# Ledger of designs, part 94: designed miniproteins, single chains

Each design is a single chain, and the fold is of that chain. pLDDT is the mean over its residues in the fold that is shown.

## One batch from the design tools (miniprotein)

Design m3259
Fold by ESMFold2-Fast:
Structure m3259 (fold): chain A 83 residues (1-83)
Amino acid sequence: MEEAKKALEEMLRLHDIYKSGSFGVASLVLYAAQLRGDKETAARVQEVIDRHGPNASQRTLAEALGVSQATVSRWVAEAKAKL
């Protein structure tokens, strides 16, 4: 879990995407998946980030992961609570 948080922070720093200190939806979903130990979901989210960037929408993530947008929104809320 600590490794996942550090990886997210390094990724955001290197890409210089969220200078305002706000995390993108895809980055938060990746962090939430890693917190849950869901390696399959984490790998799929990483593929979405590689294709669409960390600003990929909740819809794009839901389609790629085969889940509802409500599920993605829940994961974003979980990640924000843990950051």
Scores: mean pLDDT 70

Design m3260
Fold by ESMFold2-Fast:
Formats: sequence, C-alpha cells, structure tokens
Structure m3260 (fold): chain A 102 residues (1-102)
Amino acid sequence: EVAALVQKAGEAIEAAGDALQAGDWDTAAKHLKEAARVLRQLADLVEPQNPEAAEGLKKLAEGLEKMAEAAKAKDVDKLKEELRKIQEAVAPTADALAEALA
C-alpha cells in the first residue's frame, strides 16, 4: 500500500513534467499539488513504521510545492531543474519502498 502510493506520487510528477513540456502550466501545477498532497499523507502514514522514509517524503512534498510556485511564475528553466531533482528523488524512493515492503 505504501509502495503503491509512492508510485502514484511519482506518476503524478511525471504527468506534471509532461504538462510542462506541452506548455500547460495550470495542468502542471495541479499535478504537482496532488503529488505533494499524496506524499504528505504517505509520510504521516509511514512515520510510525519508518520515520526516515517519512522525512524523505516530507522533503519531496516540500520540493513539489516549490515547483508549483515556479510553474505559477512560468519559469520553464527553473521548473525543469527542480522537477528533475524531484523526479530522481521520487523514482529511487518508490523503488526502495517497494523492495522493502516485498
């Protein structure tokens, strides 16, 4: 369940990136906010079981909100840089949690 939610957040981030490449700022911002919300809820659920993972998820959620702000500013260069960082962080985190929960 935790792994599935992490993958869902990663999928939302990927969708946000795709929307940004298409020039759809509104859609990108919505996906980023959704991913951040999912990660925050996931962090709260995981915290009693794995505080370390929860802290990582909270950091990712914060990063996604920062990216949403960049999307509102319509700064593609900054947003792409931030998105790449978050995407790299989410992908290995999702995989690691899936492995740990298996």
Scores: mean pLDDT 73

Design m3261
Fold by ESMFold2-Fast:
Structure m3261 (fold): chain A 100 residues (1-100)
Amino acid sequence: SLEEELEKYKKKLKELIEKGASDEEIAEEYYKIGKVYYEMGLEALKEGKIDEAIEYFNKAEEYYEKVIFDFPDSKYKKEAIENSMEAGVKVLEIAVRRVT
C-alpha cells in the first residue's frame, strides 16, 4: 500500500540522516516520500476525500521543497521543482472549484 511505502521511505530517510549518508541519497528519499504523498493525494481525490487530498498535496510540496532548498546540487532538484509546482496546481484547482 502507499501507507506502507511511505513508512518504509521515512524509516530509510531517518537511517540515512543518522549515518551521515550522501546528500544525493538523502535527497532521493525526500523526493520518493514527496512522490508517495502526491499519489496519496490523487487517490484521495478519486475517493472524494477533498480535505485529505489537499493535506497530501501540501505534504508532497513540503518534501519536494526539502530537495530544492536543502539539496540544490542533487539530480532530483529539477524534478522536485516540476512536481512541487504540479502539487500546488492541484491544490489551487480544488480551491477554485470550491469558491466558483
Scores: mean pLDDT 88

Design m3262
Fold by ESMFold2-Fast:
Structure m3262 (fold): chain A 100 residues (1-100)
Amino acid sequence: TSAEGHRALVEAMRLAGEALARLRAGEATDEQFVEAIREALRILVEAVRRGLLSPAAARQLIDEIRAGVRKAQAEGALSEEAAREVEELVREALDEIDRL
């Protein structure tokens, strides 16, 4: 991973982690959480597309995001509808990475 790719990974991790923490604290809506995850996934896909980040590194963080979403849903912090929307965003991001 390049230094620029590492920065993209760290930024995506920060966005997803902060969004999950705020959601679980009751400080963010489902819509705000979904938009934060959409942005984190966009950063990862773009970094892979630009050859700055390995597909494997991006997939690893996406799997961690997926695990966090499932935990938030199980804890009642995230609605079933919002969890389904995030799973669709994850599927689209993984499909796009697999095409690169």
Scores: mean pLDDT 88

Design m3263
Fold by ESMFold2-Fast:
Structure m3263 (fold): chain A 100 residues (1-100)
Amino acid sequence: MTPEQKALLEAYKLVRKALLGIEVSDEELDAVIARIAEVDPETAARLRELRAKHSTDEVLAELNAVAAKKLGELLKTDPEAAEKVIAEVNEYTLKLLKEL
C-alpha cells in the first residue's frame, strides 16, 4: 500500500468503529489525522480545526466524507488498490462485529 492508500484505510477503519457504536479515543483520531497530514496536509489542517471546535462525531462525519471522496477517486484511477482497501476495511469490520 502507498502512504495515501494506508491513510485512507486507517480513516475508514476509524469511521467503521464509530458507526458500530465503539468508542473512538482522542489518541486514535489524532493518529489518523497525523497519517493524513503526511499525504494531504491541507485536509489534515481542516480536520484539526474541526477537532478544536466540534464534537468527535462531527469530525468523524467529515473524515467519512473525505474518505468517501478519496475512495471514489481511487476506484477510477486504480481499481485494484481501491478493492484492496475495501477488502481490508471489511475484514476489520467483521473482527469488530465479533466483539459486539
Scores: mean pLDDT 84

Design m3264
Fold by ESMFold2-Fast:
Structure m3264 (fold): chain A 95 residues (1-95)
Amino acid sequence: MTLQQQIDQTIDQIDSQMDQLQTSLQNRDLDSARRTLEQIRELLEQLGKLVDELVEQYKKQGKNGLALIYEGIYGSFIHHTRDWLREKQREIDKL
């Protein structure tokens, strides 16, 4: 599997887990919500590592512009998803 395919698959898994977290919260299933939230955190850590590898590969190829673009796009996704998870954690803690 290529790094790009691994990144795409990891993002798809994050999206799926985010939907599951919302469903668990709607059903007030706190144990499932907590497990899903931790799973998303683990997937974000994996995504960050894969993105770092992809960016480093482009830099080694002298493709610094592509490295900067992908770092920005995926860094933005990771940042916003972490912010969303912090808000979901607060919702869980209030229940």
Scores: mean pLDDT 89

Design m3265
Fold by ESMFold2-Fast:
Order: C-alpha cells, then structure tokens, then sequence
Structure m3265 (fold): chain A 68 residues (1-68)
C-alpha cells in the first residue's frame, strides 16, 4: 500500500463499519495524507467484517484496487 500511494494522485476507500474496518480505513487515510495523496471518497457499507477496499488513481492515469 505505501509503495502504491507514492505513485497515486488520489484514493477512494470503501470499508466495513466494523472496528477493524474503521482502524484499517484510518491507517489508509493517514498514509495517504502523509504521502500528499487526495482522499476523494470514504464509504462505509455492508462489506465482510474488517474488509477495506482501496481504489488508487495513479499518476499515469491507470487505476489499482487493493483489498485489506
């Protein structure tokens, strides 16, 4: 994730509304802000407990999705 954030311009986060989902989302937000990457969207929805999906928009115009 940290390596991918260095190549990203923005991220969108989808997280389960569980404790682990919130913790993981918080870590992603902190890493994105530290890397100067824009957080465009944060959504909490009925994903499996603790699951977080991060969609990165990369500087080359491509997208990458990472599941945590």
Amino acid sequence: LEEALKEAESVEIRASPSFMGLVKAGIVISLARKAGVKVEKIEFEDLPDGEVEVTLKLKDGSTRTIRL
Scores: mean pLDDT 76

Design m3266
Fold by ESMFold2-Fast:
Structure m3266 (fold): chain A 90 residues (1-90)
Amino acid sequence: SERRKRLEEDAEKSAEDMRKAGVSEERVERFRENSLKAAERYEKGQGESLDETSELMLKIAESSEKYLPELQKKSQQRKLEEELQRLLQQ
């Protein structure tokens, strides 16, 4: 249960970071669903191979990588916008 709770906490933290970067709620929810599915399979211990668990974790990582360029682009845009506002106010 501690491992599952850790996976759920990590997923929630990642979801928060995605929301703060302005990723759509639909995409954030999809990431959460994949993460929770992996956590549930771990908790149930239903004879699933380590390979299946690894595949689910890999799919979660791939989902994160898919959104990484969008997260980086929005983070960079935000920094540029803040710097521009700072220069215009001085």
Scores: mean pLDDT 64

Design m3267
Fold by ESMFold2-Fast:
Structure m3267 (fold): chain A 63 residues (1-63)
Amino acid sequence: SMIEKAEELMENKEYLTRDQLIEIARESGMSDEQIARLKQLIDELGLEYLTREQALLIIRASL
């Protein structure tokens, strides 16, 4: 699944930047519409870095 692929790509990451999470989302097969939602959610949080757990929650919310 897209989520399982994203988890694999994040396996060695404690923290992710906005750009890193967007790249992982693209590599996981998320659509442009889903990536737009992901970007909006990240920007609304205003965080420079996201934990792996936060990143996975945002990916799930973007589906």
Scores: mean pLDDT 83

Design m3268
Fold by ESMFold2-Fast:
Structure m3268 (fold): chain A 113 residues (1-113)
Amino acid sequence: MIADRAAEILERAARIAERAFPDDKLAQEAAEQLRKAARAAKQGDLQSAIEQASKAAELLAKIDDPVARELARAAMQAAMALYFYSQDHPDMALHYLKLAERHLDRAERLAER
């Protein structure tokens, strides 16, 4: 459940990044990393998922745009959720999933405006 929810967040973040920044090479690379992270999370490879989501956040943070900043925060919070889940701290993982979902909702609203 937690890993599946993190994967859904990462897949959603990838779609927003591709839609908002279709010609941006950093956004394209970030979207690829987000999709790899989502697949790794679904397969139970939490370490790879954390590394790939963190890489995506780093790439998105280099884009000087509020949508990219919110996506970077969502990716980082999803990575934190997977980290705490891997450490057997499900309450902390759920907290970070909720933070990631809020950042995704902000990114979606900003991308539509």
Scores: mean pLDDT 90

Design m3269
Fold by ESMFold2-Fast:
Structure m3269 (fold): chain A 78 residues (1-78)
Amino acid sequence: SDAELEELKKKTKEAVDEAMKYIKELEADPSKQEEAEELKKQLIEYLKRLKKYLEEKYPDNPYAKELVEYIEEKIKEL
């Protein structure tokens, strides 16, 4: 449903923003570079799985396409 996709978009944005903030905090510490890289990889894998799910489950849904575009931009930023 559109409401389900809107909720998923909201939760995805909240989770991505929190994860990216934490990654930036880790990147500021030279002793935590491996932890920062691992979290980046985990976030990218999560986003790739979510994108695949949306493309397979909602291939022609405009709300799903909007979330996919957001995901692609965030993966590119990471």
Scores: mean pLDDT 84

Design m3270
Fold by ESMFold2-Fast:
Structure m3270 (fold): chain A 131 residues (1-131)
Amino acid sequence: MKRVLVLVMDMDEERGERAARLIAEEIRRLAAERGIEVEIHVVLAPLGIEEAARLAIEAVKKYKADVVAIAVLGSSDRELLEERANAVKEAVQKNFDVPVVSEVVLNSEPEEVREEKLRRLARRTVEALAA
C-alpha cells in the first residue's frame, strides 16, 4: 500500500474540496489500473506559503507519505501561483526525501482545462509512485 498526500491550496474551501475529490478519484482509478494499492490523505490549505508548507510538512510526517501532490488554485497570475507551489514543494523536500508533483490552475481558465490539469496532476502522482 502506497500513501499519497493531496494538498490543495485555494481561498475557497468548497472549490478546494471539489478539486481534491477529482484528484483523489483519478489517482485511485489510475493506481487500480496499475495494480497499485493507495491510501489517499487530503489536506486543504490557504494560498499562504508559510501555513501551506506547515500543513504539508505535518501531514507528510503524520501519514508517512510516499508522494505529495500539490494543486494551487487561484485568480492571481500563473507565475505567482507557480511561485507558491514551488515554495511549498521546496519546504517539503528540504525536510523529507519524498517526490513532490505540482499543478497550477487559474480560476479564469475554462472548466474543461482546469479538470484536465487536475487529472494530469493525478497521472504524474501515480507515475511517481511507480518509479
Scores: mean pLDDT 90

Design m3271
Fold by ESMFold2-Fast:
Structure m3271 (fold): chain A 72 residues (1-72)
Amino acid sequence: SDSEEGHRYVEEAEEALRRGDYEEAYRLAKESVRYGLRAIKNGDVLGGTGAVIAGIGLAFEAAHKMGKKSTF
């Protein structure tokens, strides 16, 4: 499902962040948000919201680690 895909992207973004691949972590975190929003639209509000919140947090952390403060 879109919720499951969103959460999978969260896990992959966390792994990329852990290994210092901040650009990849940022990309994967954005995909997590995208699938989470799609899950919400399809009626999976709880699962989708979790993926969106986690994805946003990971994207901000990855961007901060990269020093991209002005690209928000």
Scores: mean pLDDT 81

Design m3272
Fold by ESMFold2-Fast:
Structure m3272 (fold): chain A 72 residues (1-72)
Amino acid sequence: FSDEQIDKIFKIADKDGDGVIDEGELQVALSDPELNLSDDQKAAIWRAFRRADTDGDGKVSYDAFRKAMQEL
């Protein structure tokens, strides 16, 4: 994934602009047809999110998400 694509996904998910997304926000964002994502891409993004959620609270910062996405 490109930095631009990662930023776009995060901004769609982070509707309140607090720099953190939860599982529900990510689920809604990945369902957005504007992202035009394949099922394989959605699965990869979910793997990155789960890897970035190191404390298991279901919330991920932009920096953690970006790093996890770049390791795919």
Scores: mean pLDDT 76

Design m3273
Fold by ESMFold2-Fast:
Structure m3273 (fold): chain A 68 residues (1-68)
Amino acid sequence: SAVAEAIREALAPLDVPERVVDFFVKNVHTAEDLRRVTADHLLTVFPELPRARAEAIVAALHALADRL
């Protein structure tokens, strides 16, 4: 889908593990879904992520939501 490709492109510069990218591709379908993502929720699902990376991922997804 266009949203799935946009997520992969937005997260590529951050060298995000494929399991994390696939989680978003599977669970995020709209700009509103992207806006609801929080670093704390992401860290609950993927506790192995550094907090700074989780925050960067969330910032990238929120920026992407504004472009969809």
Scores: mean pLDDT 84

Design m3274
Fold by ESMFold2-Fast:
Structure m3274 (fold): chain A 65 residues (1-65)
Amino acid sequence: SKLLELMQKLAKRVEALLAAKASPETIRAEVDKAIEEMKKELESKYYPLIESARLAFKQLIESHE
């Protein structure tokens, strides 16, 4: 959901830049910057969830022997 919203925002920005006849280099730089921001946002939000899952699976395996 949130990732989809960020992707839609980026798509609209790219459309606006294309309409403004921005250079391909400018568009590429904006896309790269947005992707990098999205990566950092996802990492900060999902790292604790992934770590929690790892611990849960470890507990499950230990309970099974």
Scores: mean pLDDT 77

Design m3275
Fold by ESMFold2-Fast:
Structure m3275 (fold): chain A 120 residues (1-120)
Amino acid sequence: SLSSKSLEEILDEFLERVKTKADFEAGLKALYIALGTALGIPKEEIVKTLETSSKEELKELIIEYLRKLGASEEEIEEARKLFKEMEEAEKNKDVEKAVEELLKLVSIFKKAVENKEKKE
């Protein structure tokens, strides 16, 4: 689908946004939107969550969809941990750490996206 970004494109856009603007909060929010879209979360659900809730609620929506796409409880716990590590990197302005944690997160998302494609 032309409306979906590849995980590699999501990674590149996050890196460029963080590097160029030094705006980790906006970069993480955009990353969560892009990851949710890649998992097939309806646009209406993402918009509603962002308008009525915080970035934290969007992460929980992403976790719910990872579970629906067959992620194990171990993979869900790792994803939660990686999101927390990325937010700690934001607080510390540690771009290198954010990139390292994102690469681990992309591995979990790649498996979920492949499971979604097999059902279409």
Scores: mean pLDDT 71

Design m3276
Fold by ESMFold2-Fast:
Structure m3276 (fold): chain A 55 residues (1-55)
Amino acid sequence: SRRALVESIIAGAFENKDKELSIRILEGVKQQAEAHGDTETVELIDAAIRELRAR
């Protein structure tokens, strides 16, 4: 499912040692979600980006 794919991408972002690359990938996913009106995915990605930036 799309949700499972998004959750997998977020998990991979947290496991990756390159924080800046992970944030760029998540920002790309967020932009696609915004273009499709997928508010749930936007909120999930925003939370993940905030947590990565706070680390």
Scores: mean pLDDT 83

Design m3277
Fold by ESMFold2-Fast:
Structure m3277 (fold): chain A 65 residues (1-65)
Amino acid sequence: SEEAKEEAKKIVDSLNLPNKERIYKLIDEGKYEEAAKIVLDELVNKYPVSKAFEIAKKILDLLKE
C-alpha cells in the first residue's frame, strides 16, 4: 500500500543510511526484500546484528502487509 511505503521510507530516513536513495527506489519498485537487505547491511555497522535484523525485518513486514 502507499501508506506502508510512506511509513517505511520515514523509518529509513530516520536511520540516516548512506544508500537511502537506493532503498527508496527499491521500495517504489516493489523490490522489498532487496530494500530490506540493504537496510540490514548498513544497520550492522551501527547496531548489534540482532537489533539490525529486527529493524530490517520490521520494515520488510510493513512493506509486505
Scores: mean pLDDT 83

Design m3278
Fold by ESMFold2-Fast:
Structure m3278 (fold): chain A 82 residues (1-82)
Amino acid sequence: MEELKEQLKRLADELKKLADSYKNIADGGIDVANEALERLRAQGLTPEQEELVRKNIDGANEAKKMADELKQLADELRKLVE
C-alpha cells in the first residue's frame, strides 16, 4: 500500500498548490479593485458603483477564505497518509 500513500501525498500537495493559486488570484483581484476604487472615488464614483465594487471585493474575500479551508483539508489529508 506504499504506492497508494505516495499517490495520496502527491494529491494533497497538488490540492494545496491549487488552493494557494486561488488565494493568490483572489488577493490580486482585491488589490486591483482597491486601487481602482481609490482612484475612481477621486474622480466622482457614484455610491451605487462603489457598492458594486465593494461587493466584488467581498466575494473575492469569501473565495480566499474558502481556499484557506481547502488548504487546511489538504494538509490534514497529507498527515493521515504519513
Scores: mean pLDDT 80

Design m3279
Fold by ESMFold2-Fast:
Structure m3279 (fold): chain A 68 residues (1-68)
Amino acid sequence: SMMDEIVKKAEEYYKNLTEFDEGVLAVAAAMGDEKARRLIELIERFREAKKAGDRKKMEEVSLELFKL
């Protein structure tokens, strides 16, 4: 389904993030980059939802990623 594709693409994106990539986002957010701040929040929410097996939350977070 379309939603399965959306979640799969978001998961691929998050799996390919390095510690360096996450560090760069953290610095940008600290410097006032609102998109970087939101992206960090989405990454954290996705990982928590995946760990909890919360499919509905994974779908919601994946859709938010498309809006950035």
Scores: mean pLDDT 83

Design m3280
Fold by ESMFold2-Fast:
Structure m3280 (fold): chain A 80 residues (1-80)
Amino acid sequence: SEDEERAKAVGEILAQADGEEAGREAEKRVLDTLRSEDEEAKKKAREYAQGAIEALKAGDRGEALTYAGQAVEVAKEAGM
């Protein structure tokens, strides 16, 4: 699904910065949020994950990391 691809992209971006374990945790947190009933958190996580993907495609690694980090922050704030 598109949400699985978005979560995987966030995880891959963060794995390159902070290591494979951090990337796997980020992917799981974002995917859990995208599958949750929290419509505000879902919308924010999708927007940030999509921003990270588009920044990476544009070659802006710094912007991609910023958006990926924002997606994870939204997921953490949404809770378990």
Scores: mean pLDDT 85

Design m3281
Fold by ESMFold2-Fast:
Structure m3281 (fold): chain A 68 residues (1-68)
Amino acid sequence: MEAQLRSLVRLAYDPNNPEPLKADIEGSAERILELFGTLFPQYAPYLEAHGEEVRELIRRLIEELLAE
């Protein structure tokens, strides 16, 4: 799951234009969480039980990526 989340965060990140992701980290985390549930429906029960934890993880992954 974390590997797939890291891949989605990197897919959302453009090194030549990081501003869309940087300008709205919270909204980007929400969109990535929704996209993850759509692309990997097998994790839907886990996301329903642990959605806040997964959202916080996505936010941290975005911050980590933006920090370089």
Scores: mean pLDDT 74

Design m3282
Fold by ESMFold2-Fast:
Structure m3282 (fold): chain A 102 residues (1-102)
Amino acid sequence: LIDQARRQLNLALSYISRAVHYLRQGDTQGAVDYLGRARDYLDQALSLAQQAGAPQQALDLIRRGIDYVDRGRDYAAQGDTQSAIEYASRAGRLASQAIDLL
């Protein structure tokens, strides 16, 4: 369960990184799609981490990461690439911190 949660978080990080790359190029549609994929992996990671009895701190970081990915997607959909990059990057940092606590 913990190793599976870590795997899902690493997949989310990969998709967040690609979304940020697309945002820097002005491709907001590509970013929305990749952040959507990242959200799915974060949801799976949260479920697996909860089932594994992961520390509350790790679960809170994943939940905040989900919120930040959703905000990043909303900003990208509005064409606000700067805010989208900020929130997506913060989501990536939160996911990375969650991996360290698992």
Scores: mean pLDDT 89

Design m3283
Fold by ESMFold2-Fast:
Structure m3283 (fold): chain A 74 residues (1-74)
Amino acid sequence: DAEELRRLLEEMVEVVKKYLEGEISEEEAVKKVDELMARAGELAKRLVAEGRQAEVDALLAEAQARVREAVAAA
């Protein structure tokens, strides 16, 4: 489900933002990102198997751009 993958990637971006803002510890951020990455990776694998790699790549590029924006703002 591409929408579920999008939501998991959005949650990862929010975790990164909270870490950069000092709202959560590195330990908490790593734990949350690891959990979200495991779930996102499983969904991405399924979508790629369905021939939807371009959609996965687009969602990842969007998330990466938002992380770069958050880092630049910090």
Scores: mean pLDDT 82

Design m3284
Fold by ESMFold2-Fast:
Structure m3284 (fold): chain A 97 residues (1-97)
Amino acid sequence: MSPILQRMREKLLSIDEELVEKVIKGLMKKYNLKSEEDAVLAILQYLATGELRPAPDVNSSEYASFMILADGGLRDIEQYKDLIIEKLKELYEKYLT
């Protein structure tokens, strides 16, 4: 996993470890993702856009844009904690149930 994705994964887990692990595992199972990196990227894309796109192209300009937006949005994690939890619950209920 890239250093920035690893940092984002750690920040997400610090918000709600049980919910985040459940979403990662659910994404990997439902979309047959081979790496947690793809699942984390899909979560960051959903938080940035409101749309779920599993297995995005890691080298695309879209990937870079989502990483920048996600890094900015997760810098003040405590301020956005409740919103992130709400969005992760929505992701789980809409796509993983």
Scores: mean pLDDT 70

Design m3285
Fold by ESMFold2-Fast:
Structure m3285 (fold): chain A 92 residues (1-92)
Amino acid sequence: SELEELLERLREIVKEVEEILKEAEEKGAPEELIKKLKEILLEVEELLGLAEIILALSKRTGEESEEDLARARELLAEAEKLLKEAKEILKK
């Protein structure tokens, strides 16, 4: 299922942001950077939640619509942008 593959990648992004936050906290990063990373984590978790709703609705209908796939791809693209931002914050 393409929706299940997109959702799995979203879960991987959430885990990557969690690891970035953990590394920043362990290294004693400034409170302002920790706050930004926590905000990014909250945003990627929200995107994952929306993708899980799309998958649940798809399973109820028994078919993956092109509209559901397009929306899930949009959520993944937003999450990938947030992951890139988190990685750049960690470099500072």
Scores: mean pLDDT 85

Design m3286
Fold by ESMFold2-Fast:
Structure m3286 (fold): chain A 71 residues (1-71)
Amino acid sequence: SEVEELVARALELARQGRLEEAARLAIDAMKAAGVSPEELARGEAGLRQALAEPELSDFLTLLRVLLSEVL
């Protein structure tokens, strides 16, 4: 599905250190999956905070948590 493809690509980009692109695809995956506006806003805020202080392990953990809601 489109959601699964977006999830896979977001995780791959994050592992490559392309964190801003990974965050964008994660948000697109959440939108495509029909996540609630409240959940989407929390995800966007979390990713924005993680991008300001980028630790790859912490970013990947957040990304996995957010994307588990759309799988």
Scores: mean pLDDT 79

Design m3287
Fold by ESMFold2-Fast:
Structure m3287 (fold): chain A 96 residues (1-96)
Amino acid sequence: SAPAPAILVEGSAWALTADGRLRRTVTLTRSSAAPETVAFFRDVLYAMAGQPPRPVAADTSPVDVLREALAAAGWRLVTAEQLDELTVRFTVESEV
């Protein structure tokens, strides 16, 4: 079988905003664009948000999966961008 899917997670330091919220920028890089690695990436995003994995359409963007998972966990997605086919960068902010 192929090597196990891998995701590199790189995060900035936490910052306190002027209104008292915590903010952080995170970059996630997948080991490949293969369907198995994409599925693992989705599972990791849901796990990071404290959510169970959900079925999504095959063409659903990683940014849309991330937005749904974070919103369900009570986090605000400030920015999200796909830097390349393997890499997504996002900034999150606490709602409380």
Scores: mean pLDDT 67

Design m3288
Fold by ESMFold2-Fast:
Structure m3288 (fold): chain A 76 residues (1-76)
Amino acid sequence: EELRERLERALEIYKEKAEKLPRDASVEEKLKLLRESMEEAGMPKELIELILEGLRRRHNNEPIDEIEKEIEELIK
């Protein structure tokens, strides 16, 4: 199973779990749920942390170029 397929599974798990999140849930609560979903899908911890850091920086309007490069290398 490729990393892309695991990511797709993680997103499906996240969608199911996100239905239970309150609408005012913090970014950190959403990122925690996404981490749990990615772990459940069997994604490597290194890739999980890079994705979460990328999302956190995007929320804060911070540069993510280095994170994008590392994610591309891990997905290939």
Scores: mean pLDDT 74

Design m3289
Fold by ESMFold2-Fast:
Structure m3289 (fold): chain A 95 residues (1-95)
Amino acid sequence: SEVEKLIEEAVRFIEEKAREAAESEDRAERTQLLLEAARFVSKKMREAAELDPSKAEEYEKAGEEVERLLLQAAGSSPEDLLRLAREAAEILRKV
C-alpha cells in the first residue's frame, strides 16, 4: 500500500541519519541529524494520516514517540543511539 511505502521511507531515513549521527563526535551535529529524522517521520506520518484518516491518531502518536526516542538518542552513546533508533523504526513498522 502507499502507507507501507511511506513507513518504509521513514524507517530508511531513521536508519541512515542514525548511522551518520553515531559516526559524529559533535553532539550538536548528532542532535541536528536526529531532529531532521524526526521531522521527516512527522511529515510521512501526516501523509499516512491523509491516506488513511481512520488511523490518523495512531500515526500521530507513532510520530510523537519516534521524536521522543530520537531526541533521547541524540544525548546517548553511539550504541544506545543505534538501539533507540531501532526501537523508533520498530514503532513505525507496528503501525
Scores: mean pLDDT 89

Design m3290
Fold by ESMFold2-Fast:
Structure m3290 (fold): chain A 69 residues (1-69)
Amino acid sequence: MALEEIEKAGYEAGRKATEEGKSRMDSIMAGMEAGRKKAKELGLDESVGQIAGGIGAEKAYREVEEEKK
């Protein structure tokens, strides 16, 4: 459940970065940062937050790129 909230935060940050025309790497990094912050708020390991946030951002990037094709 907490990991789902972190993935959602990463998804939202990654989607915003991708819609702004940033690269896949920059979008994932934005999601990792958002996930890290969310994990800290929830009292979880920041490394876990970076991984889960990155997963969310990768999903957002794929969805936005698919919408363009």
Scores: mean pLDDT 82

Design m3291
Fold by ESMFold2-Fast:
Structure m3291 (fold): chain A 50 residues (1-50)
Amino acid sequence: TRFVGRLAGRDADGYVIEGPDGSRHTVPHSLRPEIMELARNGEPYVGTLP
């Protein structure tokens, strides 16, 4: 399932992306450079749930 959201924080498992509905999904620390660039530019992250 596709999700779209913005960087809301981090936890032990990775970076927390929050969608417009308030749902939160954790993406792994290995995506840090991509997540940081998107957050710096004010752009949303687009990902896929398993």
Scores: mean pLDDT 72

Design m3292
Fold by ESMFold2-Fast:
Structure m3292 (fold): chain A 128 residues (1-128)
Amino acid sequence: HMMEQIQEQIRKKMEEYTKRLEEEIRREAERRGVSKSDTSALLFMNRFAMNDATDVIIKLMKEYKLSFEQVLPIIDEYFEKMLGLGRQAVEDLGRGEDLEVVLRRYGDQAADVLQETKEKLKEVGKKQ
C-alpha cells in the first residue's frame, strides 16, 4: 500500500514534468518556425525518454528503499536538465540542422542525463 502510493506520486510528478517539457518544446518550435513533423518527432523521442526515466527511477527507488522526499530533488534536477536539452534540440532544428542528427544527439544526451540521475539515486541509497 505505502510503496504503491509513493510509486503513484513519482509517476504523477514525472507525467507533470513530461507535459511541461512538451509545452516548452511546442512553444519554442512555433517561435522558431520548426515544422510540425519535426516537432512531432522530437515530442515522440521526449515522451519515450521520460517514460524510460520514470521506470528506471521507480525501479531504483524500490531497490534502495528511497522515500519520495529523497527522490524529489533528484527528479527536479533531472527535469531541469531535460528542459535544457529540449530547448537546445528545438534551437538546432530552428537553425536548419538535420532532424536525424538532432534526434540522435538528443537521445544520446538524454541517456547521459538518465545515467547521472541513476548514479545520484544509488548514492542516496548507499548512505542509508
Scores: mean pLDDT 89

